# Designed miniproteins, single chains, continued (5), part 30

Each design is a single chain, and the fold is of that chain. pLDDT is the mean over its residues in the fold that is shown.

## One batch from the design tools (miniprotein)

Design m17015
Fold by ESMFold2-Fast:
Structure m17015 (fold): chain A 64 residues (1-64)
Amino acid sequence: SMEEEEIKRRKSLEERATAYAADPARLQRVKALLDENIAEYKDKLTPEQKEQVERLREVLALAA
């Protein structure tokens, strides 16, 4: 079901978020860089890359 897929997706994101949480300074820098450049990067990204950027945003949000 959609709910089961969402649970699995969230588990994967949480695992990645743990790695970012280990270095809060790096996490903060990555967030700042994404916010600063996201408009320009989105204009140049493929749909696949755009999805990866959104996934990274979710990981960083979970790590915060």
Scores: mean pLDDT 72

Design m17016
Fold by ESMFold2-Fast:
Structure m17016 (fold): chain A 85 residues (1-85)
Amino acid sequence: FTITDKQRDLIRQIAIQSHRDGDFPSFSQVQQIGNQLGVSSSTSQQIYNIISQGMDPTVTPDDISRLTQISHIMIQSLRDNNMTG
């Protein structure tokens, strides 16, 4: 699973928004955030689908674990290295 810089920023903003609202953002919210970051509507839809699928009880534990691990690695990397960009 490869994440681009823009996709990384979108995922981070989705996580922030989810924490603020106590729920996952709607597709419209994801599309709006993606547009602000220069992510296409189709790419925003793919990211929305991945996150929504990760919350679907039919998704395999391995898929959820992988997505969670990648998210944690990215957050830790950004925190430890104070990387901006």
Scores: mean pLDDT 63

Design m17017
Fold by ESMFold2-Fast:
Structure m17017 (fold): chain A 97 residues (1-97)
Amino acid sequence: PEIVGTEVLEEEGRVVVTWSDGKTVVYLTPEALERAKEEIRAALREQGVSQEDIDAILAAVERIEAAFKKAAETGDIEAAAAEVAALRAELEARLAA
């Protein structure tokens, strides 16, 4: 499959990539990702969350975004989905603790 479309949703800070087989991959713009990370860091710090936990959460967010971007570039959606699922489970465990 080949990339047939790329759409930038500026208001949402997202990039949507459509492949010829109908698959769609969405990822954050670099500016939106940096804003989201800054807001998350500030909010968690304000609530007294440890720097270690904040750094782990932000690292997981970066890895999830990187996996989606890689899938958009390579079309390997299955590998990216597995990586995202593992990182999401880690974030949910930290939020539940």
Scores: mean pLDDT 75

Design m17018
Fold by ESMFold2-Fast:
Structure m17018 (fold): chain A 57 residues (1-57)
Amino acid sequence: RRPLVAEAREARDKVTAEMNKRYQEAQSKSPVLGEQAKAELDRARRVADDEIARLEA
């Protein structure tokens, strides 16, 4: 078992879900806010995926 990997995946999923919710809300208000929120979501996903990859290596 690799508990750190499982923990990191769970944390990533929670952060991604929260950021995605913000993205959808921002997109409904204005295109500019939507683009900003999407950039934050994409960055959060990349950071989390990189961390998980390192823990799996």
Scores: mean pLDDT 76

Design m17019
Fold by ESMFold2-Fast:
Structure m17019 (fold): chain A 100 residues (1-100)
Amino acid sequence: MKLTKEQREELLKALEEYFKKKGLPQSVIDKLKRLAESDNEANQFLLELAYRIATGQLSREEARELIKERIKKNSVKPIDDETLDRMADAELDIIEELLK
């Protein structure tokens, strides 16, 4: 999933405002902004999901399904459901760590 430049700028502004309200130090905010500004689609996707979960726009279960669909779309080989679930749970754990 690829964000437009305008969507990335809006997401960056929203993330900066959110984390400033949470009292995170500027160094942590700068690191998160750097991830959001990257051309790496995986970093953009994870930050977008983290923001949507943090703002209540997306449940953990809805995020899990979006992660599973992304993994399936990007896979060259078929992935079994058990492996897909484990991979999605690992990405959700990363998102939950970013939200702490």
Scores: mean pLDDT 69

Design m17020
Fold by ESMFold2-Fast:
Structure m17020 (fold): chain A 108 residues (1-108)
Amino acid sequence: GKAALIAAIQDAIATAQAILAQLAAQDTVSAADAIAMLNRVKALLMRALAHAEDRDIILRLIGMILSLIGVEIDLSRLTDGRAARALTTAAVQATLAALQEILAELQA
């Protein structure tokens, strides 16, 4: 239902914000730690997807999950912790912005 979807999106937003704060406090991140951070966000997006009934919201959530999978593949090829931090930060920022847009629409 809508309330469960809103709660899942709010949890995903809070987790994304926590990850961004952690990354901002560090100069580098390992590919393994970056992938673990993205997996935490993906798990919450999958939880939101389980409660989504609107086709547009479902497709947007699927798009975000697929985008994060692509970033994890790119991270698996990186040896530079600064590059891994930059890529992970950009991916989490983009996901946060998209989630905030969906939340605003659901609360309108």
Scores: mean pLDDT 92

Design m17021
Fold by ESMFold2-Fast:
Structure m17021 (fold): chain A 72 residues (1-72)
Amino acid sequence: MNKELVDKKIEELYEKTDEASERIKENPRDMEALAEVARNALTAALLSLLKKKGLYEESLEFLNEREKKLKE
């Protein structure tokens, strides 16, 4: 079950990155969209690496830590 949650989160992050990239094409000065691309792409890349190593529990811990920081 944790594997499915990680897979879904990686897919969501790539989709959000694509959406933010389209916003940048329409407005290249959208600094929030640029920040979203950077944050989501890095997070997705890290999660993909952890998934490749079979570290699903660590992937979920990382996601929970990141979500907590964004709510500060």
Scores: mean pLDDT 75

Design m17022
Fold by ESMFold2-Fast:
Structure m17022 (fold): chain A 73 residues (1-73)
Amino acid sequence: MSIKERILQLIEETLKLAKELGLPEDFIRYIESLKEKVEKAFKGELSDEEFINIAIQVHSLYLYLKKLKEEKE
């Protein structure tokens, strides 16, 4: 439970970074789709392997966007 709450929080922070950076709507929709997939995993509708892959994608994306923001400041 705690890990899924942390991943959802990370997605929200990633979404905020993407919006602050002015990324295209399609990219924003991609991040939102990751949130929906995590919520489906929380309901047991996805395998643990699929959930781990989504978590890795979210974490990698967050680090990338955070670095982009820091380079613009």
Scores: mean pLDDT 79

Design m17023
Fold by ESMFold2-Fast:
Structure m17023 (fold): chain A 93 residues (1-93)
Amino acid sequence: RAEELLRRGEAAFEAGDYEEAVRYLTEAIRATAPEDRELRALALVLLSAALKRLGKMDEARRYFAEARRLLSTLSAAQQAAVEARVLAAGARA
């Protein structure tokens, strides 16, 4: 399930296991339903951050650009929820 994969990705990121985080976050994005834009945005932000930590800068920029586009379609409350989870995982967008 998307949320479970996302939480595993968050935990891997917090632990510094960036390759593991990329795997779980990629699976979370694939498992996310089209209506779950908040989950997809969160997964894309964290995926971008993990890729940045691995030195995959061009790939990180592409996913971050996609995350920003998606975030702009969310309510202020949904954007705040994504930001809170990103910060809790130890990432900065």
Scores: mean pLDDT 83

Design m17024
Fold by ESMFold2-Fast:
Structure m17024 (fold): chain A 90 residues (1-90)
Amino acid sequence: DEERQQNIKKAAELLDAMLEVLSEVADEVNALKKGESLTATKETADGVTTTVKVEVTEDGSFNITVVKENKKTGTTYTLEINPKDSTPIV
C-alpha cells in the first residue's frame, strides 16, 4: 500500500526531526513538572523548521506535538504523541 508506506515515511521523518530538537533541550525536558510545558524550535534543514512542544499532564504523562514546516514547498506536517494512546504507524 503506497499510501501506508508514505505515511510511515512521514512519521519516521517527523520522529527524527523531533529527536534533533529534543536533544538540544533534554535537560530542560527532564526538569519539567506536572502541568508544565516546553516549546523548542530548530531549523533541521535549509528552509525546514521543526517545533516540538512537550507537555507534562497532571497525572505525570507526556503529550508531545511535533510540527515540521518546509518554507520552500509551503508544506506543514504535524504529529501528536500521547503515551496513554497507541501510537499507530500512520
Scores: mean pLDDT 73

Design m17025
Fold by ESMFold2-Fast:
Order: structure tokens, then C-alpha cells, then sequence
Structure m17025 (fold): chain A 120 residues (1-120)
């Protein structure tokens, strides 16, 4: 399917951008650069929404759709909690929240990979 190939390429590009932002966010937290951390967290939020939307477009099973929606909500909540930690200059909490955020993003990526395999 040309559509499936196109979505797969777009998802891979989004994954690379998400990984780049993750590195920039970690560096900003380590450097205590509040402005840079908050800016890159907002960019991450938008990329997560785009990635989740692509997963939802391919998911035909209601259970998978619900799992994607629940993971997106959890990831977005963690991003907001991470922003609050950064604003409060609680960089130890911010680092811990970034580790939890990474785990949830990996879970979303695995679910998307499973959806792509089911549609082949």
C-alpha cells in the first residue's frame, strides 16, 4: 500500500525529530536553561500529537485506538508536569520526569510499529 509506505516514512521522520528534541531537552535541564527546556517541551508536545494522530488513522481496532489515546494523554500530562518542574527550578524532579516520559514515548512507538505490521 502506497498510503502505508507514506505513513511509515512520515512516522520515522517524526521519531527522529522526537529523539532530537529529547536530547535538547535533556541538555537544557542539565544546563538549567529554563527557556530552552520549555520551548523544546512545547515542540515535543506538538510532535507527540502528530505521531498519535497518524497511529489513530491506521488503527482499526477500538481497543488499540483507546490505548493510543490513553498513552497520548499520559505523555501530554508528563510533559506538563515536566514544564512545572522546570518552572519551579526542580531539575532533579525534571530529570526523573524526563525518564518516565521516555518510557511512555517508547511504549507509543512500539504500539505504532505493531499497528504498521498488522496492516501489511
Amino acid sequence: SEELIKVGKEAQELRLKIQELDIKIEEAIENKDEKEALENLEKLKELIKKFSKKALELATDEKLKKEIEELEKEILKLIEELKEAVKNKDYKKAKKLLEELRKKIKELEKLFAEILEQNE
Scores: mean pLDDT 86

Design m17026
Fold by ESMFold2-Fast:
Structure m17026 (fold): chain A 78 residues (1-78)
Amino acid sequence: SSKKKELLDKIKSYLSSHLDEKVSIKELAEAVGASPSTVSNLLKENYGSLDNMIEELRKEADELAERLNRGEITPEQL
């Protein structure tokens, strides 16, 4: 659904900007304009948990950073 996709995109964007910080469900919900229960349920449905989503995003960021460091991609591709 478009509403769930929009919310997931906002969640991903916020978390990707805060990977070096410990983010709570409450903080995340406030940042994306949703209730904590809505965010928690959406994360469980798609990733199993907030921690699982953060680990996936960290892995993605690390892989992109390593490719950038090797000159395989440019900053514009991030």
Scores: mean pLDDT 80

Design m17027
Fold by ESMFold2-Fast:
Structure m17027 (fold): chain A 106 residues (1-106)
Amino acid sequence: SAAERARKLAILDQIVADLRAQIADAVALGMSQASADALQAQLDAIAERGRRLIEEGKLTVAQMEAMKAGKFVKTDNPEANELNLEYTTLLGVLDIIKAVAEVAKK
């Protein structure tokens, strides 16, 4: 439905905003601007693919809520599964970068 599509897009926008905030936090901890730019480019690609999959009806609200919660939920759609994997990988990379930056700061 149009209402369900709008909700999925709103969840995607929240996921993107949360990751952008985490990238900004990593920069504040001493991550290079070049690394931040690369991560932002990856996030923009994930956002574009997510938007496409939502428009094609290939993502459910439950799957979007799981992504927002940082959970991988396997589906019959390989493109949706790949998007979830890319998102969780980017989140993990950001956590590692922030941890390394904090150690380097000390």
Scores: mean pLDDT 80

Design m17028
Fold by ESMFold2-Fast:
Structure m17028 (fold): chain A 96 residues (1-96)
Amino acid sequence: MASQEALDAGKEGKKKGEEGLKEANELLKIPNADKEQMLKAYEKGREGNLEGSKGATAVERLSDPSDPEAAKAMLEAGTAGGLAGIAAGVAKIAAK
């Protein structure tokens, strides 16, 4: 069984990663967004990427790799962070 501490770390990373992704995507949807708005999208996506990665790393460190609940929490936090990072990259390119 995954520890509650590990699962909580994964949930926090997933939540913050998804928040960063959502904020970045909302800024990316603005059809006449200026460079400043694209740089804000980059910062939001980057923050989500860092928080999701932090959550995934905490689950990995605090859990047995064979635990399926820990594996799921790590994957969900890592996926949220990864998607936020992709959004950040897109925003940075759009900012020129």
Scores: mean pLDDT 82

Design m17029
Fold by ESMFold2-Fast:
Structure m17029 (fold): chain A 87 residues (1-87)
Amino acid sequence: ATAVVRARFPGLSAEQAAALGDGLAEEVRTVPGVRAASASAEATPDGAVLTVRAEAETPEAARAAAERAAELAREMGASSVTAEVLE
């Protein structure tokens, strides 16, 4: 099962968002049942978009990873967060 979380950060550079993403991926990797997590950042005209992807053993673990990533992104000042769990 895979969790994908996308977060928009107005006013951040892609470099700043990538640094936040590294921290998010590290936290997501501590969720039980998560095998791997990674983050990537892309510049937008108004800021940056951060994508966190986590591979998990079960749909429940993927859901927990998505919830954790979304919670942290919101706490970090994301203006919008979308989360998707595949299987």
Scores: mean pLDDT 84

Design m17030
Fold by ESMFold2-Fast:
Structure m17030 (fold): chain A 114 residues (1-114)
Amino acid sequence: SAEDSLDPEFIERLAEAVRKVFGDQLDDALRALGARSVREFVLLAFGVGELDVSRVTLQFRSLMAFLAAYKYKISAATAAMLVHRKDDPKGALLEIMQGAAKIAEELGLGDIFD
């Protein structure tokens, strides 16, 4: 299954990074997706489940677009649609990269996007 392809230690580290990056906005993002925990939120982001992305914050949409682009090597145009910035694909891609860089920094992988 998709869960079997993910390292449990990496999922825990990613969950902690998500908590730090989202801060006070995390609870709203979890409620918007119907996720019961940050771990479930992370699993949903990797395609284990169905997401209601229309109701989430920009920071959460950027994380979702990053995880989708990472998993599927999605084009800038498709990433812009996920972030709901169809009129600015380059700006949407920049937001995805910035969100990814912050999460990578929290995971101790800050050089990944250099």
Scores: mean pLDDT 56

Design m17031
Fold by ESMFold2-Fast:
Structure m17031 (fold): chain A 60 residues (1-60)
Amino acid sequence: VEAAREAGEAAARAAESGDLELAQQEGTRAQQAMLDSGTEEGIEAGNRGLERGTRALAEL
């Protein structure tokens, strides 16, 4: 759960700084951490991180 949340936050931060490549890498890590956790909480945390990163990228 924490790993997915941290990766999602890192993706959002990278997108805000304009580092699209890093944002994509961190977004992928959030997705992987979500799958590895196998829990509903992990899935929700990963999805929230990806949604934030994707939204930040769309606004650039």
Scores: mean pLDDT 69

Design m17032
Fold by ESMFold2-Fast:
Structure m17032 (fold): chain A 76 residues (1-76)
Amino acid sequence: MIIGIGGKSAAEGSDIVAVDGTITSLEEIKEVKESGVPTVGVTTEEKAEEIKPYVDKVIIKENPTVSDLIGAALDF
């Protein structure tokens, strides 16, 4: 799951992407990083090590929800 903070009202103030590192493919995470957009990864401790090189910030959480991803991006 990938959430770009850039909806109508939020888009004007934020170019940030939050990714669920547990269910989002590593290829998709790499693609987002290559775009140059600031990226926050939310995932389990085990998966955090795998995605860490491809995200600017990592948050460890056992079951990331859409709300967790939105909160992570807004707190960035």
Scores: mean pLDDT 69

Design m17033
Fold by ESMFold2-Fast:
Structure m17033 (fold): chain A 83 residues (1-83)
Amino acid sequence: SSSKLEQVQKLLEQAKKKLDEGQKKVDEYDAKGKKLVKELLEKGDKKGAAKAEVEYGSEGGMELIKASSEAVALENEARRILS
């Protein structure tokens, strides 16, 4: 049978994994956004570049919010085991 500490450690490890996965998605959206912004600016499309920066930043932000929410849920589950 798993100890309470072992269960808590597994949940915290899962929470860390969710945050790491979320950060990778943020980095991917940042890289894609920067590339598209550069291409649009080279074409003289300043409005398209500004829109792309906002949209890719928003997508990255949503992935971070999702990862943080999932990690917090796992951390709260770990706290319930110790309560």
Scores: mean pLDDT 88

Design m17034
Fold by ESMFold2-Fast:
Structure m17034 (fold): chain A 62 residues (1-62)
Amino acid sequence: KKYNETKERIKEAILKSLKEDGMLPPFKELAEQLGVSVATVIRVVKELEKEEKDEVLELLKE
């Protein structure tokens, strides 16, 4: 449950940076900002990248 909250917070921060800066923030800095391990950030980033690609593909089709 705690991990799920942390995961959503990380996803939100990453998506915000992507939309504002057009690129993923450094994992180490994001981990420090959110109080989590770099490994946790990497895991969330991989999940988000896969999810983001699927959403973009769906939008482009119809």
Scores: mean pLDDT 67

Design m17035
Fold by ESMFold2-Fast:
Structure m17035 (fold): chain A 98 residues (1-98)
Amino acid sequence: KEKEIRELYRLIGAAATGVQLAYDGTPLEEIAAVEERLLNDPSLAEEVGRKIAEDEALKEEFIEKVRRVGEREGVEELAERIIKSVEEYIEKIKELKK
């Protein structure tokens, strides 16, 4: 269960990092390189994901950035799927902690 919770934090953190870089206008090739680096340093992604899962204000900021990037890039359906996946990961973490 603890290993599964840590993996869910990593998924949230990787998504949040990618969205932040896209929001800042980082080229896709550089975003891919950062995402690959996170796969080799999962503790960093885990920490970012934990902060978003535990802080409602950071979660709301993440959701706003996802929607803004989705509008800018014309991928609003993908943006909503990312938001839904992260919300599902957060709920699963809460369930696993019970």
Scores: mean pLDDT 81

Design m17036
Fold by ESMFold2-Fast:
Structure m17036 (fold): chain A 101 residues (1-101)
Amino acid sequence: KKEIEELKKKTDKLYEEFVAILNRLAPEDPEGVAEALRLLDEMKKIVDESEKYKEEFYKFLIQALEDAYAALQGYGVDFAVRVLKIHLKKLKEKYEKYKAE
């Protein structure tokens, strides 16, 4: 599916860009950056495992990355971590629901 390919490319680009920004901030907030990277890795693993629902899960991760980036720019790493935790919780709930069906 061409649409899923384009969503994957957009997701991968946003993910790599956000990870690069976090790595640059690591000297100032090593614990917050480590937590943000852990949350991102966990979300990406869920998306990668969700073969049947790839389109929905890529769109979800794109939104999570955009919201976390906005939080990072406005309020710093702590706020980005909070946004990522909220999105990860929602993604986990969605993933478990799909596995139950």
Scores: mean pLDDT 83

Design m17037
Fold by ESMFold2-Fast:
Structure m17037 (fold): chain A 86 residues (1-86)
Amino acid sequence: SALELAKKGLELGEEGLRLGLEGVRTGDVKLAEEGAKLGVEGTRLADEALKLAPEDEEVRKLALEGQVNGGLALISYGVTKIIAEK
């Protein structure tokens, strides 16, 4: 269902951001890359949820939160690569 996709997208986005931030903290590019991959997958599921139920407020809220967290995971990966550049 759209709600299940939105919830899964948010879970992956949150996990992706957690790994991305740990990558920033430690300089572990591989860990941040894993976070970015989860963030991309979460964003994909969120987009699918929005396509299935664009007018559902709960789906929209969860999907948008998942997309934000996924985007932050990608930014964290970029930041980690800059920090690890030595």
Scores: mean pLDDT 87

Design m17038
Fold by ESMFold2-Fast:
Structure m17038 (fold): chain A 81 residues (1-81)
Amino acid sequence: SEMERMIRGIKAFVKQLEEAGFSKEEIIELLERIANGEEASMGDFILDLALVLQDKRLLPTFRSTELMKEAAKILLEELKK
């Protein structure tokens, strides 16, 4: 499903942020901004997800802000447990 694909993309992106030295707190703050639609660089984030998955065919799906907000909410619940 598109939601499962989005969740995988965000998980892969989170892993790259962890490998780049971002703290769990910084990652949670980013996901909270995304979930609330408050991330100013949302377009850049969507493009980064498409790049991480290395699939340009997914670009229209990764432009869905609503799908990304819901996926971010799910991942926040997992990270806060």
Scores: mean pLDDT 69

Design m17039
Fold by ESMFold2-Fast:
Structure m17039 (fold): chain A 87 residues (1-87)
Amino acid sequence: MLNKEQLEKKIKIYTKRAKEAIEKKLYNQAAYSWAEVAEAYLNLGDFDQARKYLEKAEEYARKAEENGVIVDESTKKKIKELREKLK
């Protein structure tokens, strides 16, 4: 289990990666990065931020599919598991 400092570092790193992926139109990578941010916030107990970044992960997964890019099964599974935990 990651400690609070490691979770905060993970949020910073994956937020940067998501923004860089969006700029490059790499929406599959953006979806994965936002899902990692959402999971880190969930593990911090910040359910409002976890839900916000899960919605971004779902948005960019849809954008990838709309552009004919297959979203990785691991990314789809993570998004589904996070949504189930945030109900």
Scores: mean pLDDT 87

Design m17040
Fold by ESMFold2-Fast:
Structure m17040 (fold): chain A 75 residues (1-75)
Amino acid sequence: MTEKEILREFANEATKLVGEINRAIQAGDEDKVREILKKLEEVAKKYAEKSNDPRFQKLLDAFVERIKKRVEEKL
């Protein structure tokens, strides 16, 4: 699998999880938000492992951290 294919599959799954986070924020369910953020981290790690490229792994980690920061600003 190419890095482009990994990124595309990650983006699809991440988009779904971000949608779930937004719904949990609207419901005021902070525990659910934290649970889904943890799931997003696990998904990023899973897809990063497919590339075996440390730079790509760091890029996915940075994406997750950016989402976490934006979510924390909304809570």
Scores: mean pLDDT 79

Design m17041
Fold by ESMFold2-Fast:
Structure m17041 (fold): chain A 91 residues (1-91)
Amino acid sequence: SRSPLTPEEIEEIKKRMEEARTEVAERALELGLITEEEAQRIKDGDPETLFRAILRLARYEEPSTPDEVLEEGARKAVEALLLAEKAIAEA
């Protein structure tokens, strides 16, 4: 079984997740892919707005990739973050 997370590890994971959300929000905003309101929602932890931002960024970076592949990738990224948030909340 996996060892339980320490309080220090939980705080470090929280910080990394906040930094990752901020990076996605700021990059998508700079490219004109989302509004300032949507960027703030991502920073506040809204998974639906985060999904849309990741998908729009993926389409911008990889326009030749099929939408189905990009949507699946964005969905898995958001699910991974939500699972990490749940693990922190239950630790």
Scores: mean pLDDT 81

Design m17042
Fold by ESMFold2-Fast:
Structure m17042 (fold): chain A 97 residues (1-97)
Amino acid sequence: MSELEKYYIELAREFSKVKLTPEQQARLQQAQAEALRLLQQGDAALLAAVEELLKTKSPEEIVAGLVAALDSGDEEALLRYAALLVYLQSKVVGLPL
């Protein structure tokens, strides 16, 4: 199992412990769609932010940061965490990016 695949599995496990409201779930889905669009267009700043999060944050810290961004309405932080989720899905599950 690759290091990235292990990170994805641990992230999915931590995220399974979180209950989002329907509104928070809809906001996260919108952020993931926007992040996918930006990454597919080659947004270097967003990709660099994702790479920094992967280097500096554990899966538990990513989930905590995502929940905090949803609770506070921090749209910039939410976009970065959503981009991380999309990036991992692309690299581990083979979704187009």
Scores: mean pLDDT 84

Design m17043
Fold by ESMFold2-Fast:
Structure m17043 (fold): chain A 64 residues (1-64)
Amino acid sequence: MPVSDENLLTTFKVLVRQSGLSEAEREQRIAEGEEAIKNGDKDRVKALLVSLGVPEGVARHIAE
């Protein structure tokens, strides 16, 4: 299936929730991810995923 921005955001939110961050930090990271996805900034999305403990190769695959 083509991955939509909405599907990418959903995946990102799941990974943020698995990161062990506080609720406030999760909301902030989700907001940053939403903005990066909306702007098509795939490198920023990948960097955010890596900062959450996702391996770079997996983050690249998720962000496309």
Scores: mean pLDDT 75

Design m17044
Fold by ESMFold2-Fast:
Structure m17044 (fold): chain A 100 residues (1-100)
Amino acid sequence: SLPALSDEELEEALELIREKLEELRKETDKQKAESMALGMLSELQIIAKQAAEQKNVEILEETIELVEELIRITKEKGLESIARMAEAFLKKMKEVLEKL
């Protein structure tokens, strides 16, 4: 339902997610951290889909790195359900990358 994003718009979206990951690291409220993590996972899923459709390997690889970081942070914060969702998504992204 979103319009196709340009490579520049995808790179800008990834930069915003890096800033949000730093905010998530500092977040001490568990409910707020869960909402932030779910929002970022959703955004990363949209970016990965568009990068794969455009065959943009560089953006897809960068998205993978940010998902791995999200997994680390969510595990450290005890957000086990979100960490498992992110791990399942990471596996799918790596499978897509291997086919490009």
Scores: mean pLDDT 88

Design m17045
Fold by ESMFold2-Fast:
Structure m17045 (fold): chain A 71 residues (1-71)
Amino acid sequence: GTSALGQGLALYDAGRYAEAVAAFDRALAEHPDDDRLRALAHGVKAGAYRALGREEEAARAQETSVRLGAL
């Protein structure tokens, strides 16, 4: 299922960015071989880090998302 990713997206929409990152990390741990989910999770995690002012973590998450084929 995508419940952890969905929870992270809902937290992101609510402005709860640190909690969104934790939910995305859980989604990544639950789906280590799902490249599409991993690309999406790293992409939205980059957005959450940017919103938190954590530019270095945002850049690394964005790079990982691009390597996995996310838009």
Scores: mean pLDDT 83

Design m17046
Fold by ESMFold2-Fast:
Structure m17046 (fold): chain A 61 residues (1-61)
Amino acid sequence: ASRTLTVTVELPADASDAEIQKAVDDTLAQLSGVADVTVTGRTETREDGKLIVSLTVELTS
């Protein structure tokens, strides 16, 4: 069975590419501990001094 969900990561708007990648990797590692994870989408939005990274993921069990 598979399930699609959106995971949001909040960072400072001035976060480096390395900091963004680490936060995404850490989030995916947490999810992969309980299911097989496939990333199907990624959107980045900057608002009010924040960087909001939204990941669309498919979880397979």
Scores: mean pLDDT 80

Design m17047
Fold by ESMFold2-Fast:
Structure m17047 (fold): chain A 96 residues (1-96)
Amino acid sequence: SMREEIVAELRARARAVLAEAARLFREGRYEEALRLLETRLRELVEEGRAAGLADEEIRAILAPVEEIIARVAARKGPDASEEEALRALGEEVLAE
């Protein structure tokens, strides 16, 4: 089914975005990681809609990206504790 292929492609692209963000988190580039996630989330939502996916389906596929954005955005400035938490988050995202 074309729909199944589109869903699989969108999931693969979401995983690639999360892997790239995880690399930036490990490098301490938190603002760049957040901007990447926000930009790619917007692009992937638009691509899913253009492909005819329902908003609920797109949201379910991209939920891991939205969750990381929310967790990163909730943090204020780098300190040792925040850096370790963000690094662990980056490692968790790569394991996905």
Scores: mean pLDDT 73

Design m17048
Fold by ESMFold2-Fast:
Structure m17048 (fold): chain A 80 residues (1-80)
Amino acid sequence: MATIEIEDLKTGGKATVTLDEKGRPVSVKLENPSKLIEKALEEIVLYSIENPDLDAGTMAKKIKEKLSKDPNIKATVKVD
């Protein structure tokens, strides 16, 4: 499994997304989510659907790379 933590650097809002072994989102924890966090969560779901052949670790890393293109987002990945 893999975990992606997203932080909105302007608001301090956070989301933690857990991916199963096939890179599918199975849980989400929200802390004061902003509109930016909501859009980032939508991007995670869409990327997962569009890339079904990626394992959890590869999926999480590529999502982090995509989200990190926004300078207001801090994305961190942990692979179990």
Scores: mean pLDDT 82

